# Designed miniproteins, single chains, continued (2), part 56

Each design is a single chain, and the fold is of that chain. pLDDT is the mean over its residues in the fold that is shown.

## One batch from the design tools (miniprotein)

Design m5936
Fold by ESMFold2-Fast:
Structure m5936 (fold): chain A 84 residues (1-84)
Amino acid sequence: MEEMEVKIYKASARKVLGMESSELEDAKTVDDIKELARKKLEEKGATPLEIDLTLGVIDVEAAVLKTVYKKDPEAAEKEIEKLL
C-alpha cells in the first residue's frame, strides 16, 4: 500500500510537471517526491504561492488515481505505469 502511494505520487508529479521518470527513480516517500517537485519549480523561478498551488494540484491528481485504484487495482496500475 505504501509503495503504491509512492508510485501514484510519482505518476501525479510526472503528469502535472512533465518530470522524467529518472528524476523520480530514487524517491522512496511522498515527501521525497514533493521535495523534488518543489526544487524543480524553484529552479524555474516559481513563487512560494505558485509552488504551494502546484503541490496542491499534485495532491488532487494523486487522490483521483487512489480512487481509481480502490475500484480497479489492475486498471489503475496500468494507468500509473503509463505515467511513470
Scores: mean pLDDT 81

Design m5937
Fold by ESMFold2-Fast:
Structure m5937 (fold): chain A 120 residues (1-120)
Amino acid sequence: MQSPFGSSELSFEKRGSNYLAYDPELDLYFPVKEELLSDPKLLKSQLSFYYNLIKELNLNIEQLNESLKKSDNPYLTFFNAVAEKLNCKTVKNENELLGCIIEKKGEDYIEKLKVKALNM
């Protein structure tokens, strides 16, 4: 499957019930659900959203990559990297992460990132 950010192909490794995707265009790992592998448009939108979140919060890509490569639950690892950057408590799922982002940045922040992702 081609990277949404360039001409290179994504590589996928199974991690429990999810996947860890590597994007050589960005030198970055992403958590991916199996359902997204059959929907390239939804996958592109989701990865673009996560990439925008990484950029806007200035997450350390090298540290994030190392954590994700060692993780049996890439989604939870990714969500807690974001939560830690925002000085939130440990989160258990995406809804708790969204609550953290709303508390620290406001509802407009999520909407702006989603709009940016749709236009990438």
Scores: mean pLDDT 82

Design m5938
Fold by ESMFold2-Fast:
Structure m5938 (fold): chain A 93 residues (1-93)
Amino acid sequence: MKEALERVRESMRYLGMEEEKIEEWIKKMEEALKNPEDPEKQEQLKRVLAELLLLAARHALEQGVPLEELRALAARLAGVDPALADEIRALIA
């Protein structure tokens, strides 16, 4: 668990996030993991993960990853998080 959060921190830094925002989001993730029964904290975790996926998708586009891979990601997410899928599609439209 701790090593997974450290890898997430490193990924956020690699994606160019500000240190203050990294600590804020890591704190929200830790709170959600400690309180799985809390719907509000679970919703905060979903929001943080959605924002991270969007940031990673933007970075992947800048690195020259094929649009087809991002379209495939959006298609997979459509069944789980339609709003996030639409955001990724808007990014590549």
Scores: mean pLDDT 75

Design m5939
Fold by ESMFold2-Fast:
Formats: sequence, C-alpha cells, structure tokens
Structure m5939 (fold): chain A 100 residues (1-100)
Amino acid sequence: MEELLKKADELDRKARGYMRQGKFEEAVKLYEEAIKLYREALGEKHPKVADTYAHLAEAYLQLGEFEKAREYARKALEIDPDNLLARYVLQRVEEKLKEK
C-alpha cells in the first residue's frame, strides 16, 4: 500500500507539472494512472481520490472535453462536496455548455 501511494504521489506531482506547462494530454494520462493507484491504496471514498478526480476534470476542461470534465468533477464532489477545484471546474463546464 505505501509503495502504491508513493508512486501515485509522484504521478500526481508530474501531472501537475504538465498542467503548468500546458501539456494537458500528458497530464490526463498521469492523473488517470494516479487515480487507479490512489483507489487501490486508499479506497474509492478517500479525499485524495476526490482531489485527483478534480485535477483530472481541470485537465479535461483545458482540453475542451467538457462532458468528461463534468463527469470527473461530479465524481470528485460525490466523494468530497467541499472540493473547491471540482466546484470551480463544474461551474466553468456548465457555463461552456450553456453558450450553445
């Protein structure tokens, strides 16, 4: 479990690095892998899993993948309703989807 958590943390940090560089497709791949490891190590309902879903949703928002961004933001909020990033992403996605 500790080895899985350490690997997930490293993937999460690298994904956040790609987000800062505007490499959103690379960030998505690393966040998806980090989520798998966090879920295995900590369980589905852990705040770390919620936070990683929120960051994945942000990456999809930046890619213009609004339906996926909505899906993952909602998953984050089901685990942690107070997740500020997930709330922000969901609001932005709803604004984008209402413009058409």
Scores: mean pLDDT 87

Design m5940
Fold by ESMFold2-Fast:
Structure m5940 (fold): chain A 68 residues (1-68)
Amino acid sequence: SGKEIGDELIEGTEYTLKENPIPKEMVPEALKSAEETLEELKKTEGLTDEQVEETFERIRKIILENAK
């Protein structure tokens, strides 16, 4: 389901950033990458607009919390 795909992306993002924190200057690029990934998942996996918005906001918070 779209929720499962979103949850996997959130968990993977958190794991990756905890292991390899990014500099604060890379936050805009990381956010753009997350947006592009969710846009693709909306097309390929049929995520709803609500699922895309909720998943992006959670990923955005993780990126901001784990930036140096």
Scores: mean pLDDT 82

Design m5941
Fold by ESMFold2-Fast:
Structure m5941 (fold): chain A 68 residues (1-68)
Amino acid sequence: NAVELAKQYIEKAKKFLEEGNYDEAIKYARKASLYALDAMNQGDEETAAKLLREAAEIYRKALEKKAS
């Protein structure tokens, strides 16, 4: 299901962010966002919004680290 896939990709993105692999963190955060949007379209708006925020935060942190 889309929620579980979004959670899995968020966890992968977090791991890559912790490892300093910012390009992979960005890729997995983007994948997580796609599944979170799919979950939102299926009616789980609150859970999907939380997952989308988590993915966006990872994406933002990875971009900040690449710019530093």
Scores: mean pLDDT 85

Design m5942
Fold by ESMFold2-Fast:
Structure m5942 (fold): chain A 61 residues (1-61)
Amino acid sequence: SEVEEQLALLERLRDVLKDTHPEIAARVGEVIARTRAAGFDPDELHRLTAELEAWIREQAA
């Protein structure tokens, strides 16, 4: 499914970021875990990724 493909990309992103941006990597891990807990709900994935993007922008400001 598209959700499973997106989660696989997020898992790779987490691995890439784990040493350089561990706080972002941890939050990516939370998005993955919460999406799985919600039964791979695409609306939940979209909401969580939007929240993560907003948080990253706040850290960059």
Scores: mean pLDDT 85

Design m5943
Fold by ESMFold2-Fast:
Structure m5943 (fold): chain A 96 residues (1-96)
Amino acid sequence: GVEKAEEIAKLIQEAILAAFKGKFEEAEAAIEKARELLEEAEAEGLLTPAAVAALRRAIEAVRRAIEAVKAGDTVAAVGYALAALGALLEALREAR
């Protein structure tokens, strides 16, 4: 469980960094890969329901951060990125 949560977490962090660098294609690719790994881990029963829910919130928050950066809304982008990181920390705790 923990190893898969950490792998998904790394992709979410890479997506946030890419988005703030204006590399939106890289950010979207990282988020899509994170979503695919989450679906696989959930199907295999490798993650608790709480960890899955937290990772889903993190992925959605990053998608909103990407859209906020594209719109030039820096305050909203930072807010969504912090929400994603908070959900990510919750997911890693719940995966243990």
Scores: mean pLDDT 85

Design m5944
Fold by ESMFold2-Fast:
Structure m5944 (fold): chain A 61 residues (1-61)
Amino acid sequence: SAEAERAAVLAEARRLLEEMRARGVISEQQVDDALALLETLSLSEARGFLRLLRRELAEVE
């Protein structure tokens, strides 16, 4: 379902944001702000955001 897909995208985004915070790339406040923003996005926009997070995290390594 779209609800289950949204929950999965949000869970993965939270995981990636916490990893970025742990690596010192972003602050705890930025994690909270990004998660709040994700709740307002469409599923398509949230998937786009997730792709950007994956790219950024890969480049930090």
Scores: mean pLDDT 82

Design m5945
Fold by ESMFold2-Fast:
Structure m5945 (fold): chain A 82 residues (1-82)
Amino acid sequence: MIIPSEEQSAAALAALSEEERARLEALVEEARAAVEAGDEARGYAIAAEGLRLLAEALARGGAPEEVVEAARAMADAFAAKA
């Protein structure tokens, strides 16, 4: 998979609003709780949601289309495993 560069990741994080950042942090905590509970399917579903939010932020931050497409493809792959 194509991984965002440090610069692209920083731009995506800077493009997140305070509310979007709080939502992403909540999704990370929910994913961790699901993994700790052994609910791998739920972990994948939450990861897909987080990746879609990140893909939108990457697009707003001006990341290359190929990086945004890679993030969306990864979200779809994770959703398929849920």
Scores: mean pLDDT 73

Design m5946
Fold by ESMFold2-Fast:
Structure m5946 (fold): chain A 75 residues (1-75)
Amino acid sequence: MLPFSEELVEKLAELAEKNADASSREDVEKIFEEAGLPPEVVDLIEELARASAAGREEEARRYEERLRRIFEEAE
């Protein structure tokens, strides 16, 4: 299992709860640094957050699925 992936999802959920606004970018960057995420993963998470904030659920699901595949490939 990839506990790293689950922890990342939890951190994103916490960020969304605290700051639903796009202005939470600085907190998002800090969480990414703490998690030690590759730049590609950071970019995908950022796109996911933007899609969710814009109400683009289909795009958000696509980015989430891409992230899941990357985490599976990381092994």
Scores: mean pLDDT 60

Design m5947
Fold by ESMFold2-Fast:
Structure m5947 (fold): chain A 88 residues (1-88)
Amino acid sequence: MLYELGEKVQELMEKVGDKRKVRTEAEIFGGLLRYIVKEGLLAKEGDPNLVNLKGTLLGELVGQDSVDLRDLTPVFDAILKESKEVEE
């Protein structure tokens, strides 16, 4: 399924070197994971699955200060809501 990226989602993808405006769901998921790793958002101590979003572009997009890496479904849903599903 193809999505035309919302402005905030496009800005996030550009942070990981992706400048294209239309992406598959899988490409958006890959970009999200690259962003989390590149920005060093995983906790170094305590819970290793805690993703710290506070003060990040992703946190502003999702509206949350933290998420669990084992359940990113709410994050993906928030990103897709900011983007428009498009047909080819």
Scores: mean pLDDT 76

Design m5948
Fold by ESMFold2-Fast:
Structure m5948 (fold): chain A 79 residues (1-79)
Amino acid sequence: PERQPLSEEERERARELLEDLGKRYGVQVTDSALRVLERALQEGIPFDKLREVLEELARKMPPGTNGAVLVAVAYSELL
């Protein structure tokens, strides 16, 4: 039971998810994208739900979409 908002494992999984989306769908992976994703996880949105919505959105959005915009849209849909 750490006092940190997110575990190191959660931060690594968030980064891996963004990098995977960048490779598969051409999403632009930025520090801003990671920060928005970390915020969504801190708000209690389950990682698996974020992953599902992000993958669905990435399939529909054009290649080169900004990762921070993608994550913000997913966060708003799950809020």
Scores: mean pLDDT 78

Design m5949
Fold by ESMFold2-Fast:
Structure m5949 (fold): chain A 103 residues (1-103)
Amino acid sequence: MEVTLHIAVSLHDGYINVAIVLVNEKGEVLKRTLLSFPESDAEEAAEAVVRTIGEYLEEYNIKRAVITLSAADAKNPAVQKVVEAARRFLEERGVPVEVVVEG
């Protein structure tokens, strides 16, 4: 069964919100984690996201990852820090990553 990791990163009301979702080939959600951090805590957000991804990689054979964010949020340095930390962590472990910027 093919498992894809979806990571949605957004900024709302001064908070970085990260949804980390595992889906199978049928689009069924196997696992979901929601994380929220003040924008000032971007380092802690990045560390928590990487830790959560690491836990998922221990439990599931993840074939690929998709990171999704808006064009507006992609310009924010705190959002960029979280996205780059997640992308680098996954790629270093041989998981191909696609970054999708919407709008």
Scores: mean pLDDT 89

Design m5950
Fold by ESMFold2-Fast:
Structure m5950 (fold): chain A 95 residues (1-95)
Amino acid sequence: MEKLLKEAELVIEKGEERAKELKEKYGEDAGTIALGAYYYGAALVLEKGISAREGMAIAQALEAEYLANPKEGVKKAEEDKKRGEEIYEELKKKL
């Protein structure tokens, strides 16, 4: 569990960095998309035990998909962020 939390935290940290970059360059919706995509990747690390590297790769692909259709992408990203935060906090409490 502790190792999975650390791997997920690496994905979340990268997501926060990426979200800040995209928000500054392209606006709020782009930042939201990046953050949600990386929380989705982090959730997969926690639920399926994939590596941070794999989680980041999935997040990058999902970010690109969401950016291609931003109106739908923002809504999905907000859902992904909420779900990822919930999973992270629940597993953190079990440690």
Scores: mean pLDDT 87

Design m5951
Fold by ESMFold2-Fast:
Structure m5951 (fold): chain A 89 residues (1-89)
Amino acid sequence: MSKEELIERLVELFRKVDPDGKRITQEELAALMARLSEEEQALLLELWQKADVNRDGTITYEELREAASTLSNEELQRLVEAMERALGA
C-alpha cells in the first residue's frame, strides 16, 4: 500500500470512531487507546501529539493527514493494522 493509501485508510478508521465526521476528540482517542497494546498506544500518541498543533484536545482530519505524512510507511502500516483490529474493520 502506498503512503497516501495508508494515510487515507487511517482517516477512514478514525471516521469510524467519530461518526459526526467533524473532529476527533481526546475522549474518542482514550476509547481507542484502551483497545491497543502499549507499543501501539505509543505510536498513536506520537501521531496525536503531531496532529494536535493547536493543543485544544481535538484534531481535524486535515491535521491528521499532515501528522500521518510525517510517519514512516512501516509506522503507518502498523498503526492502520492496530486500528483495524481494534475497530473490527
Scores: mean pLDDT 78

Design m5952
Fold by ESMFold2-Fast:
Structure m5952 (fold): chain A 51 residues (1-51)
Amino acid sequence: EEPLEVIDKEIENIKKRIETSGKITDADKYRLQLLEEMRKAAEEGRKLIEE
């Protein structure tokens, strides 16, 4: 599985929506924070699997 690719795509989708709407909501901030945490966890998991 390549969770980092999926997470990065979701982050880009949210950024595109923000750019289109010109507004960042609290929900967008929360989702971005969650995705960043998931990205970090996926990166750690990927490193653990490679070891």
Scores: mean pLDDT 74

Design m5953
Fold by ESMFold2-Fast:
Structure m5953 (fold): chain A 81 residues (1-81)
Amino acid sequence: SAEDEALLAAAVAELERLREEAERAYKQGDFQTLERIAERAEALFREGMRALRADEAHLVRLSGVARPIAELLREARKQLE
C-alpha cells in the first residue's frame, strides 16, 4: 500500500542517516558510539518490520540498508580482539 511504501521510505532514510553516523564513529575509533548507533539501527529495523508485517520484500529492503552498520560494528569488534 502507499502507507506501507511511505513507512518503508522513512525507515530507509533514517537507517541511511544512521549509517553515515556509524561510518563517522568507525573512522574516529569511537566504538561506544558505533555500538549505540548499531543498537538504534537494530531497534528501528525491528520496529519497521513489525509495522510492515514482516513482509519478505520489506525485510530485503530494510536489511540492505541496516547491514552496513552491523558490518562496521563487526569489523570494529575484530580490531579490539
Scores: mean pLDDT 79

Design m5954
Fold by ESMFold2-Fast:
Structure m5954 (fold): chain A 82 residues (1-82)
Amino acid sequence: SKIEEIEKRIEELNKQLKELLSQPDTPENVQKIRELQIEINALGYKLAYLKRHGEDNDEAQAEAEKRAEELREISRKILAWG
């Protein structure tokens, strides 16, 4: 299911995040950590939306993806400006 695919992806991203957090705080690692956190947050929102509205609803799937992308964009802008 789409929900199971998103859950598996979040689990994989969290494993990558834990590995990076165990490494030195280089600028490259800090950037990768930020990108992983943005993606985990966006997928978490999408997951919650699909659990609430149903994964078999094409309109709900499209809306969830749209809002997840908006969250990614906002998060990137916050990091760029502050």
Scores: mean pLDDT 83

Design m5955
Fold by ESMFold2-Fast:
Parts: C-alpha cells; sequence; structure tokens
Structure m5955 (fold): chain A 77 residues (1-77)
C-alpha cells in the first residue's frame, strides 16, 4: 500500500498520468477502509488545490490521485 502510494506521487512528478492511476488504484485496494478514507480526503484536498492552480482536467485528475496516494501513505506510517 505505502510503496504503491509513493510510486503514484513519483509518477506525478514525472508527468506520467497513466502510471499515477495504476499505482493510486493499487494503493487504494491494499489500504483497507481507514486508508481508503484518508486517500479520499487527500484526493479532495488535491482537487481543491488543482482548481486554485488552474490545471487542465487531466492534470487535475493526476494531482488528485497523487495527493490521495500521499495521504494513504502517511496514514500507513
Amino acid sequence: AKENAEKAVEAYKKGDFGEIQSYATGAAFDAGPEMYQKAAEGGKRGADEAVNKGLTPEQASGYMGAEGARAAAKAAE
């Protein structure tokens, strides 16, 4: 779970939105209910930030996924 979440964040830094989706989905499946909730909360924060940054829909989706994955990884610590 944590490793997949960290890889999703790294994929966002590289601009590989397909890889973000793959690792973020893997992290969500591995995480269980509590980490899934933390991922959803992170994703919501990421969506709000993406709107403020004026990102495209594709970039906003990737940013939201990466922030959700980051929140799940932090919850796994």
Scores: mean pLDDT 62

Design m5956
Fold by ESMFold2-Fast:
Structure m5956 (fold): chain A 97 residues (1-97)
Amino acid sequence: SSVEKVLAFSEEYEPTVPDEVSEEEQRRLALEYLARVLGVPVEELTELLKKEGLTVEELLLLKIAERYGLGEEAKRLLKEGKSLEEIAEELTKLKEE
């Protein structure tokens, strides 16, 4: 899934989640992770997503990319309409440079 690919991109996220987690559960875990990273309540993060017109997966990708100095590249790829999986793969290649 796209969420699983985005989480795998982060070196700080060791998958402690069982292999059979549903897509909805993966989204919940991504939202909780973002809330902790940003230091905000999940409710406030949900309102931010609505204001910016972003999905949980898109915001997670952007915040992870910003940590590696690839925030601008991630934003560019999102504007080009690439899938989260394609963006995660391209950012991984850039990180390995």
Scores: mean pLDDT 68

Design m5957
Fold by ESMFold2-Fast:
Structure m5957 (fold): chain A 68 residues (1-68)
Amino acid sequence: SLADKHAEILALQKELRRLRAEYLATGDEAVKAQADAVGARIEELLASLSAEERAAAFDLLGQEEQAE
């Protein structure tokens, strides 16, 4: 469902931010590779959505992040 994809994308975005911060601190190439893989998965999930579903997912993600 869209809600399941929304939750997965949100979790992947949080993990991506954490991995990027860890790579900046450590310079570990394995961490960089993990961050790149997570980023690619987010892109694949977004590409699998219709334009309508993608817009809805972005709206829900923005609300989760306290956009105001």
Scores: mean pLDDT 76

Design m5958
Fold by ESMFold2-Fast:
Structure m5958 (fold): chain A 90 residues (1-90)
Amino acid sequence: SLRERIREVAEEVIRVLAELDPEAAEGWRHVVETSSAQQLGAVARAYLERTDLSARSADELLAGISDEEALEALEELLERLRAELRARAA
């Protein structure tokens, strides 16, 4: 399902992030274990947009993102992290 795909991409984000920033990866692992698919997408989107999540209500974050947008945001974050990992290896 789309929600299973969102969780798979989120777990891959943790895997790549663990090589770049182990402390951030531990934080993301906690988020993946405790969050809905929409919450995972909202967090990824905020990271991409450099938005402070603490300044937004939970209802606003959850109402503003579809499962498809959540997957797109997570896939974009994963590609950005993979590019950063490649740049550090060069």
Scores: mean pLDDT 68

Design m5959
Fold by ESMFold2-Fast:
Structure m5959 (fold): chain A 64 residues (1-64)
Amino acid sequence: EAYLFFAIAGVYGRRNGCDYCNNKDIPWAEKIAKEVGLTPEQQDAIAKKIAEYVNAGVPNDLAF
């Protein structure tokens, strides 16, 4: 579960940080979140955290 959470967060981060990135990134992350059964709370947490990272200018290497 933690693994999937971070994997999805990474995909969201790339898409939000890179406006020219593949649109598939966000739909893919949402599809996996739904299939794995992530709660709306977890999905919201991912979206908020990614928005915070993008707004702060956090690079992908901080995802670790």
Scores: mean pLDDT 54

Design m5960
Fold by ESMFold2-Fast:
Structure m5960 (fold): chain A 70 residues (1-70)
Amino acid sequence: SAEEHERLLRLIAETTTEMSEEEREEVLALLGKLPEPYGSGLRTVFEIRLSDPNHVGSVSIAELAEAIRA
């Protein structure tokens, strides 16, 4: 749904050193509901955010989501 998608993008954008276990589980559940290849693309973004908790790149989640949709 649109609400779930907006929540997912917000959670991914907020994926830094302070993401809770409950929020991580929510992200994974929401990612599993998305069609491929979009779901797999967003999962990659999420994993990148998790692997770089202190030094995120100068790219927005909106820019990354557009690249994945293309």
Scores: mean pLDDT 68

Design m5961
Fold by ESMFold2-Fast:
Structure m5961 (fold): chain A 84 residues (1-84)
Amino acid sequence: NEKKELADKLFQEGLLELSEGNLEEAKSKFEQALKLYLEIDDKEGAARSYALLGFIDAAQGNLDEAVKNFEKALELDPSDELAK
């Protein structure tokens, strides 16, 4: 699946940018990966992308957007620990 391979590549590029402190570039990569993961119904990939977008939003002080992204991540890959 070419979309899956591209999504995984973009996600990994986002992780690299995040490790270097480039939050805006990381966010762009995770947004691109998220779109592809959602198109192919890869809920795990989409959930991870939402979680990292929430982390970046929180780091940038956009707490409302961070909460929304974390809630979407939980919906796609719910943790029993957080749901109980």
Scores: mean pLDDT 83

Design m5962
Fold by ESMFold2-Fast:
Structure m5962 (fold): chain A 73 residues (1-73)
Amino acid sequence: SNPLEQLEAAKQALLADPTNQAAWKTLGELAEKGPQELAGEIIAFAQQLISESTDPETKLKARYILKLAKERL
């Protein structure tokens, strides 16, 4: 499967349901091990979730994703 398509699917799933564990797993794997070219988009999405979410757990998960993606730059 195309990593960009996986990222877009995970983004859509998390915007619809921030409790979607499978989508968080996909986003985490892409942040840690995915193509470096996607790191900027993952960083932007994680920052969006931190800014727009009112749920502390979602913010915590998004901050972890942000950290993983930034370590790839």
Scores: mean pLDDT 88

Design m5963
Fold by ESMFold2-Fast:
Structure m5963 (fold): chain A 67 residues (1-67)
Amino acid sequence: IDEKTKEEIRRLLLEGGVPETVALAMLHEVSKIKDKEEAARVLERAGRQLGLPEETQEEIRELVLKS
C-alpha cells in the first residue's frame, strides 16, 4: 500500500472513531502484507472488531484494492 492510500485510510479510521495510536498500528501491520486482497481482509476484520460503519469498511477495502 502506498503512502497516499495509507493516509486516506488513516483519515477514515479517525473519522470512524478509531484512536490515532490504533489506526497507526493497523496501518503498520498491513504495510507488511504484499497481497492487496490479504491486506483488505485484515483491515476489514479489524474494522469490524472496532465497530466501524459498514460504509467506512467498504471505502477502506476499495482504497486498498486500488492501490
Scores: mean pLDDT 80

Design m5964
Fold by ESMFold2-Fast:
Structure m5964 (fold): chain A 91 residues (1-91)
Amino acid sequence: SASVEAKVKMAKIILEEGEKHGVSFSDIGAAIDILMDSFNEVEAAEPDASIAELMEKAMERALERAKELYPDNEKLLKAMEAAKEKLKAEL
């Protein structure tokens, strides 16, 4: 489905940017979990939104939540900010 393809695309971007920024595999996994939860919440709140709109809003929400949950994890937050910019460039 388009939703599954969107989730896979965003997860790959988080993985790639996490690796580039030296984020641990465990922290990358946490970021992907936050992203998946964020996507599901945005989709539930905005059922008529396009896949592109869901992806953009999910990434923004995931970054906001990561800042709240891991405020001192500079590598993770930089990786997620880079992932957000990369996603915007590909939409």
Scores: mean pLDDT 88

Design m5965
Fold by ESMFold2-Fast:
Structure m5965 (fold): chain A 76 residues (1-76)
Amino acid sequence: SRLEELTVEHLAEMLGVTREQAREILNAKTLEEAAKLAEEVTGKKYTPLEIARLLTAASLIAIGEVLDEELAKRKA
């Protein structure tokens, strides 16, 4: 979905990783596995809570962008 693509892009920017690496982190089955993947890719330690916060922030930014796009389209 568009939300998923934007979430991946913002997460990649926040972590300083590629979009493909961010997508793998998003597709992790657990927050603990997502944290491990992020650490392996970035060399920086993350807790599951920190990863949850980053995912939430990326999702909120993506939601805002999708809402702005939809409002622009549906206005006319």
Scores: mean pLDDT 83

Design m5966
Fold by ESMFold2-Fast:
Structure m5966 (fold): chain A 98 residues (1-98)
Amino acid sequence: GPSAEEQAQQGIKNGELAKKSSTPEGKAGGQGGYNGGKSALEGLKKKGDEKLASDGARDARVGGELGIEGETKGPTTGVAGAIRGIGGDVSGRLAARK
């Protein structure tokens, strides 16, 4: 599968795209994926808690993907993306501190 760094970068890319969504839920998922990807990438670069940074990177990628899908699949999918992205942001930030 993709590396943690690739997943974090994909979360940022998907997040930037989803932030341009016409729906509030898609935008929220996009913001989550973007923030999660940035935080996970920082955690990876600081060589903190590698497992936590990797988990955050995966959550950021999934959050960004769900944010994009929220535009077509509806608000439940977009909100799920936002929640997943927030998880990635928290995990990435904690990884960077350890």
Scores: mean pLDDT 81

Design m5967
Fold by ESMFold2-Fast:
Structure m5967 (fold): chain A 80 residues (1-80)
Amino acid sequence: MSKEEEILRVLEEFVEKAPEKYQDFLRSLLERAKAEPELTPEVVSRVLGEAFIFAIFNNDEELLKLVREAEEKVYEIYQK
């Protein structure tokens, strides 16, 4: 499995685990990532960064925890 495929799986799992009220927003971020020619570290960082800022603005600790878990998994994949 490619690193890109592993990372896409992490992002998809992140969206599916997120609270229902944020699903439309997070699915939109994921679709923007999928529309890019390549799933680069910069593209992935933008998706998770926007989700992080959104979690902070909504003071949502559950979403913030999920973003941090996804960032850690992505970081581990890129370090291989």
Scores: mean pLDDT 82

Design m5968
Fold by ESMFold2-Fast:
Structure m5968 (fold): chain A 91 residues (1-91)
Amino acid sequence: SELEKVEETLKKIQELLEKAGETGDWEKAYEEGIKLIEESEIPEEVKELLKEYLQTLLDYKQGKISLEEAQKKLLELGEKLKKLLEELKKE
């Protein structure tokens, strides 16, 4: 199902982000994450949200945006993703 593919992709992204948290290599996590998302067989709307999520994390880690801006954007993106996943569960 589409939901199962999205959940598998999210798990792989989480593993990349956890590794980046240990190594500090957020640029590598971003590059590997974008490739993973692009190669996944998930809805384009989900891909766009996940790419924006990774970009926001990278921008924050590189000092391009404030912690407040990053937290606000990540919360908004997470809420959009949660709503989309709930819709996929219903149908």
Scores: mean pLDDT 84

Design m5969
Fold by ESMFold2-Fast:
Structure m5969 (fold): chain A 80 residues (1-80)
Amino acid sequence: AEAVVERARRLAEEARRLAEESSPHYSKDFLGVAEAAEATARQVERDPSLAPLGERSVRVVEEEAELVRKAEEEAKRAAE
């Protein structure tokens, strides 16, 4: 349970950092990732029996963050 919470909180911090470094268009998407990760951390802290579901949620949010990163990179390349 603690490992899932730590991973989710770390993902949220990273997503918020990326939001600050990203263009305004992608900043919103990274903030959404951060909010989802924080919600997952709170749910698992409140109920440790949800750790397996929280682990799955963190994986989905990690995949979502990767898609946003790739989309921003593609947009930067297209603008060149």
Scores: mean pLDDT 79

Design m5970
Fold by ESMFold2-Fast:
Structure m5970 (fold): chain A 79 residues (1-79)
Amino acid sequence: PLDEAVALAEQALADSPLSPEEKAAVRARIAAVRAASTDPLTAIRQMTMITSQALVDAGQVDAADALARQSGRLLSQLR
């Protein structure tokens, strides 16, 4: 579940026009959430929120919406 959420976030970042610095900042925040979280559902939500917010801030609303839908499907499989 966590590895799938990380893969979704990484793919969204890779496909985005964000700067290398912004992508690195998002990846660092994702890594911190992954390292600190004791609840995989909360970690998935936080990682998705971090990535989606960065995409929205960059004007990539459709990409943010796609990531949110993919993450929502993953969360539904986990209950």
Scores: mean pLDDT 81

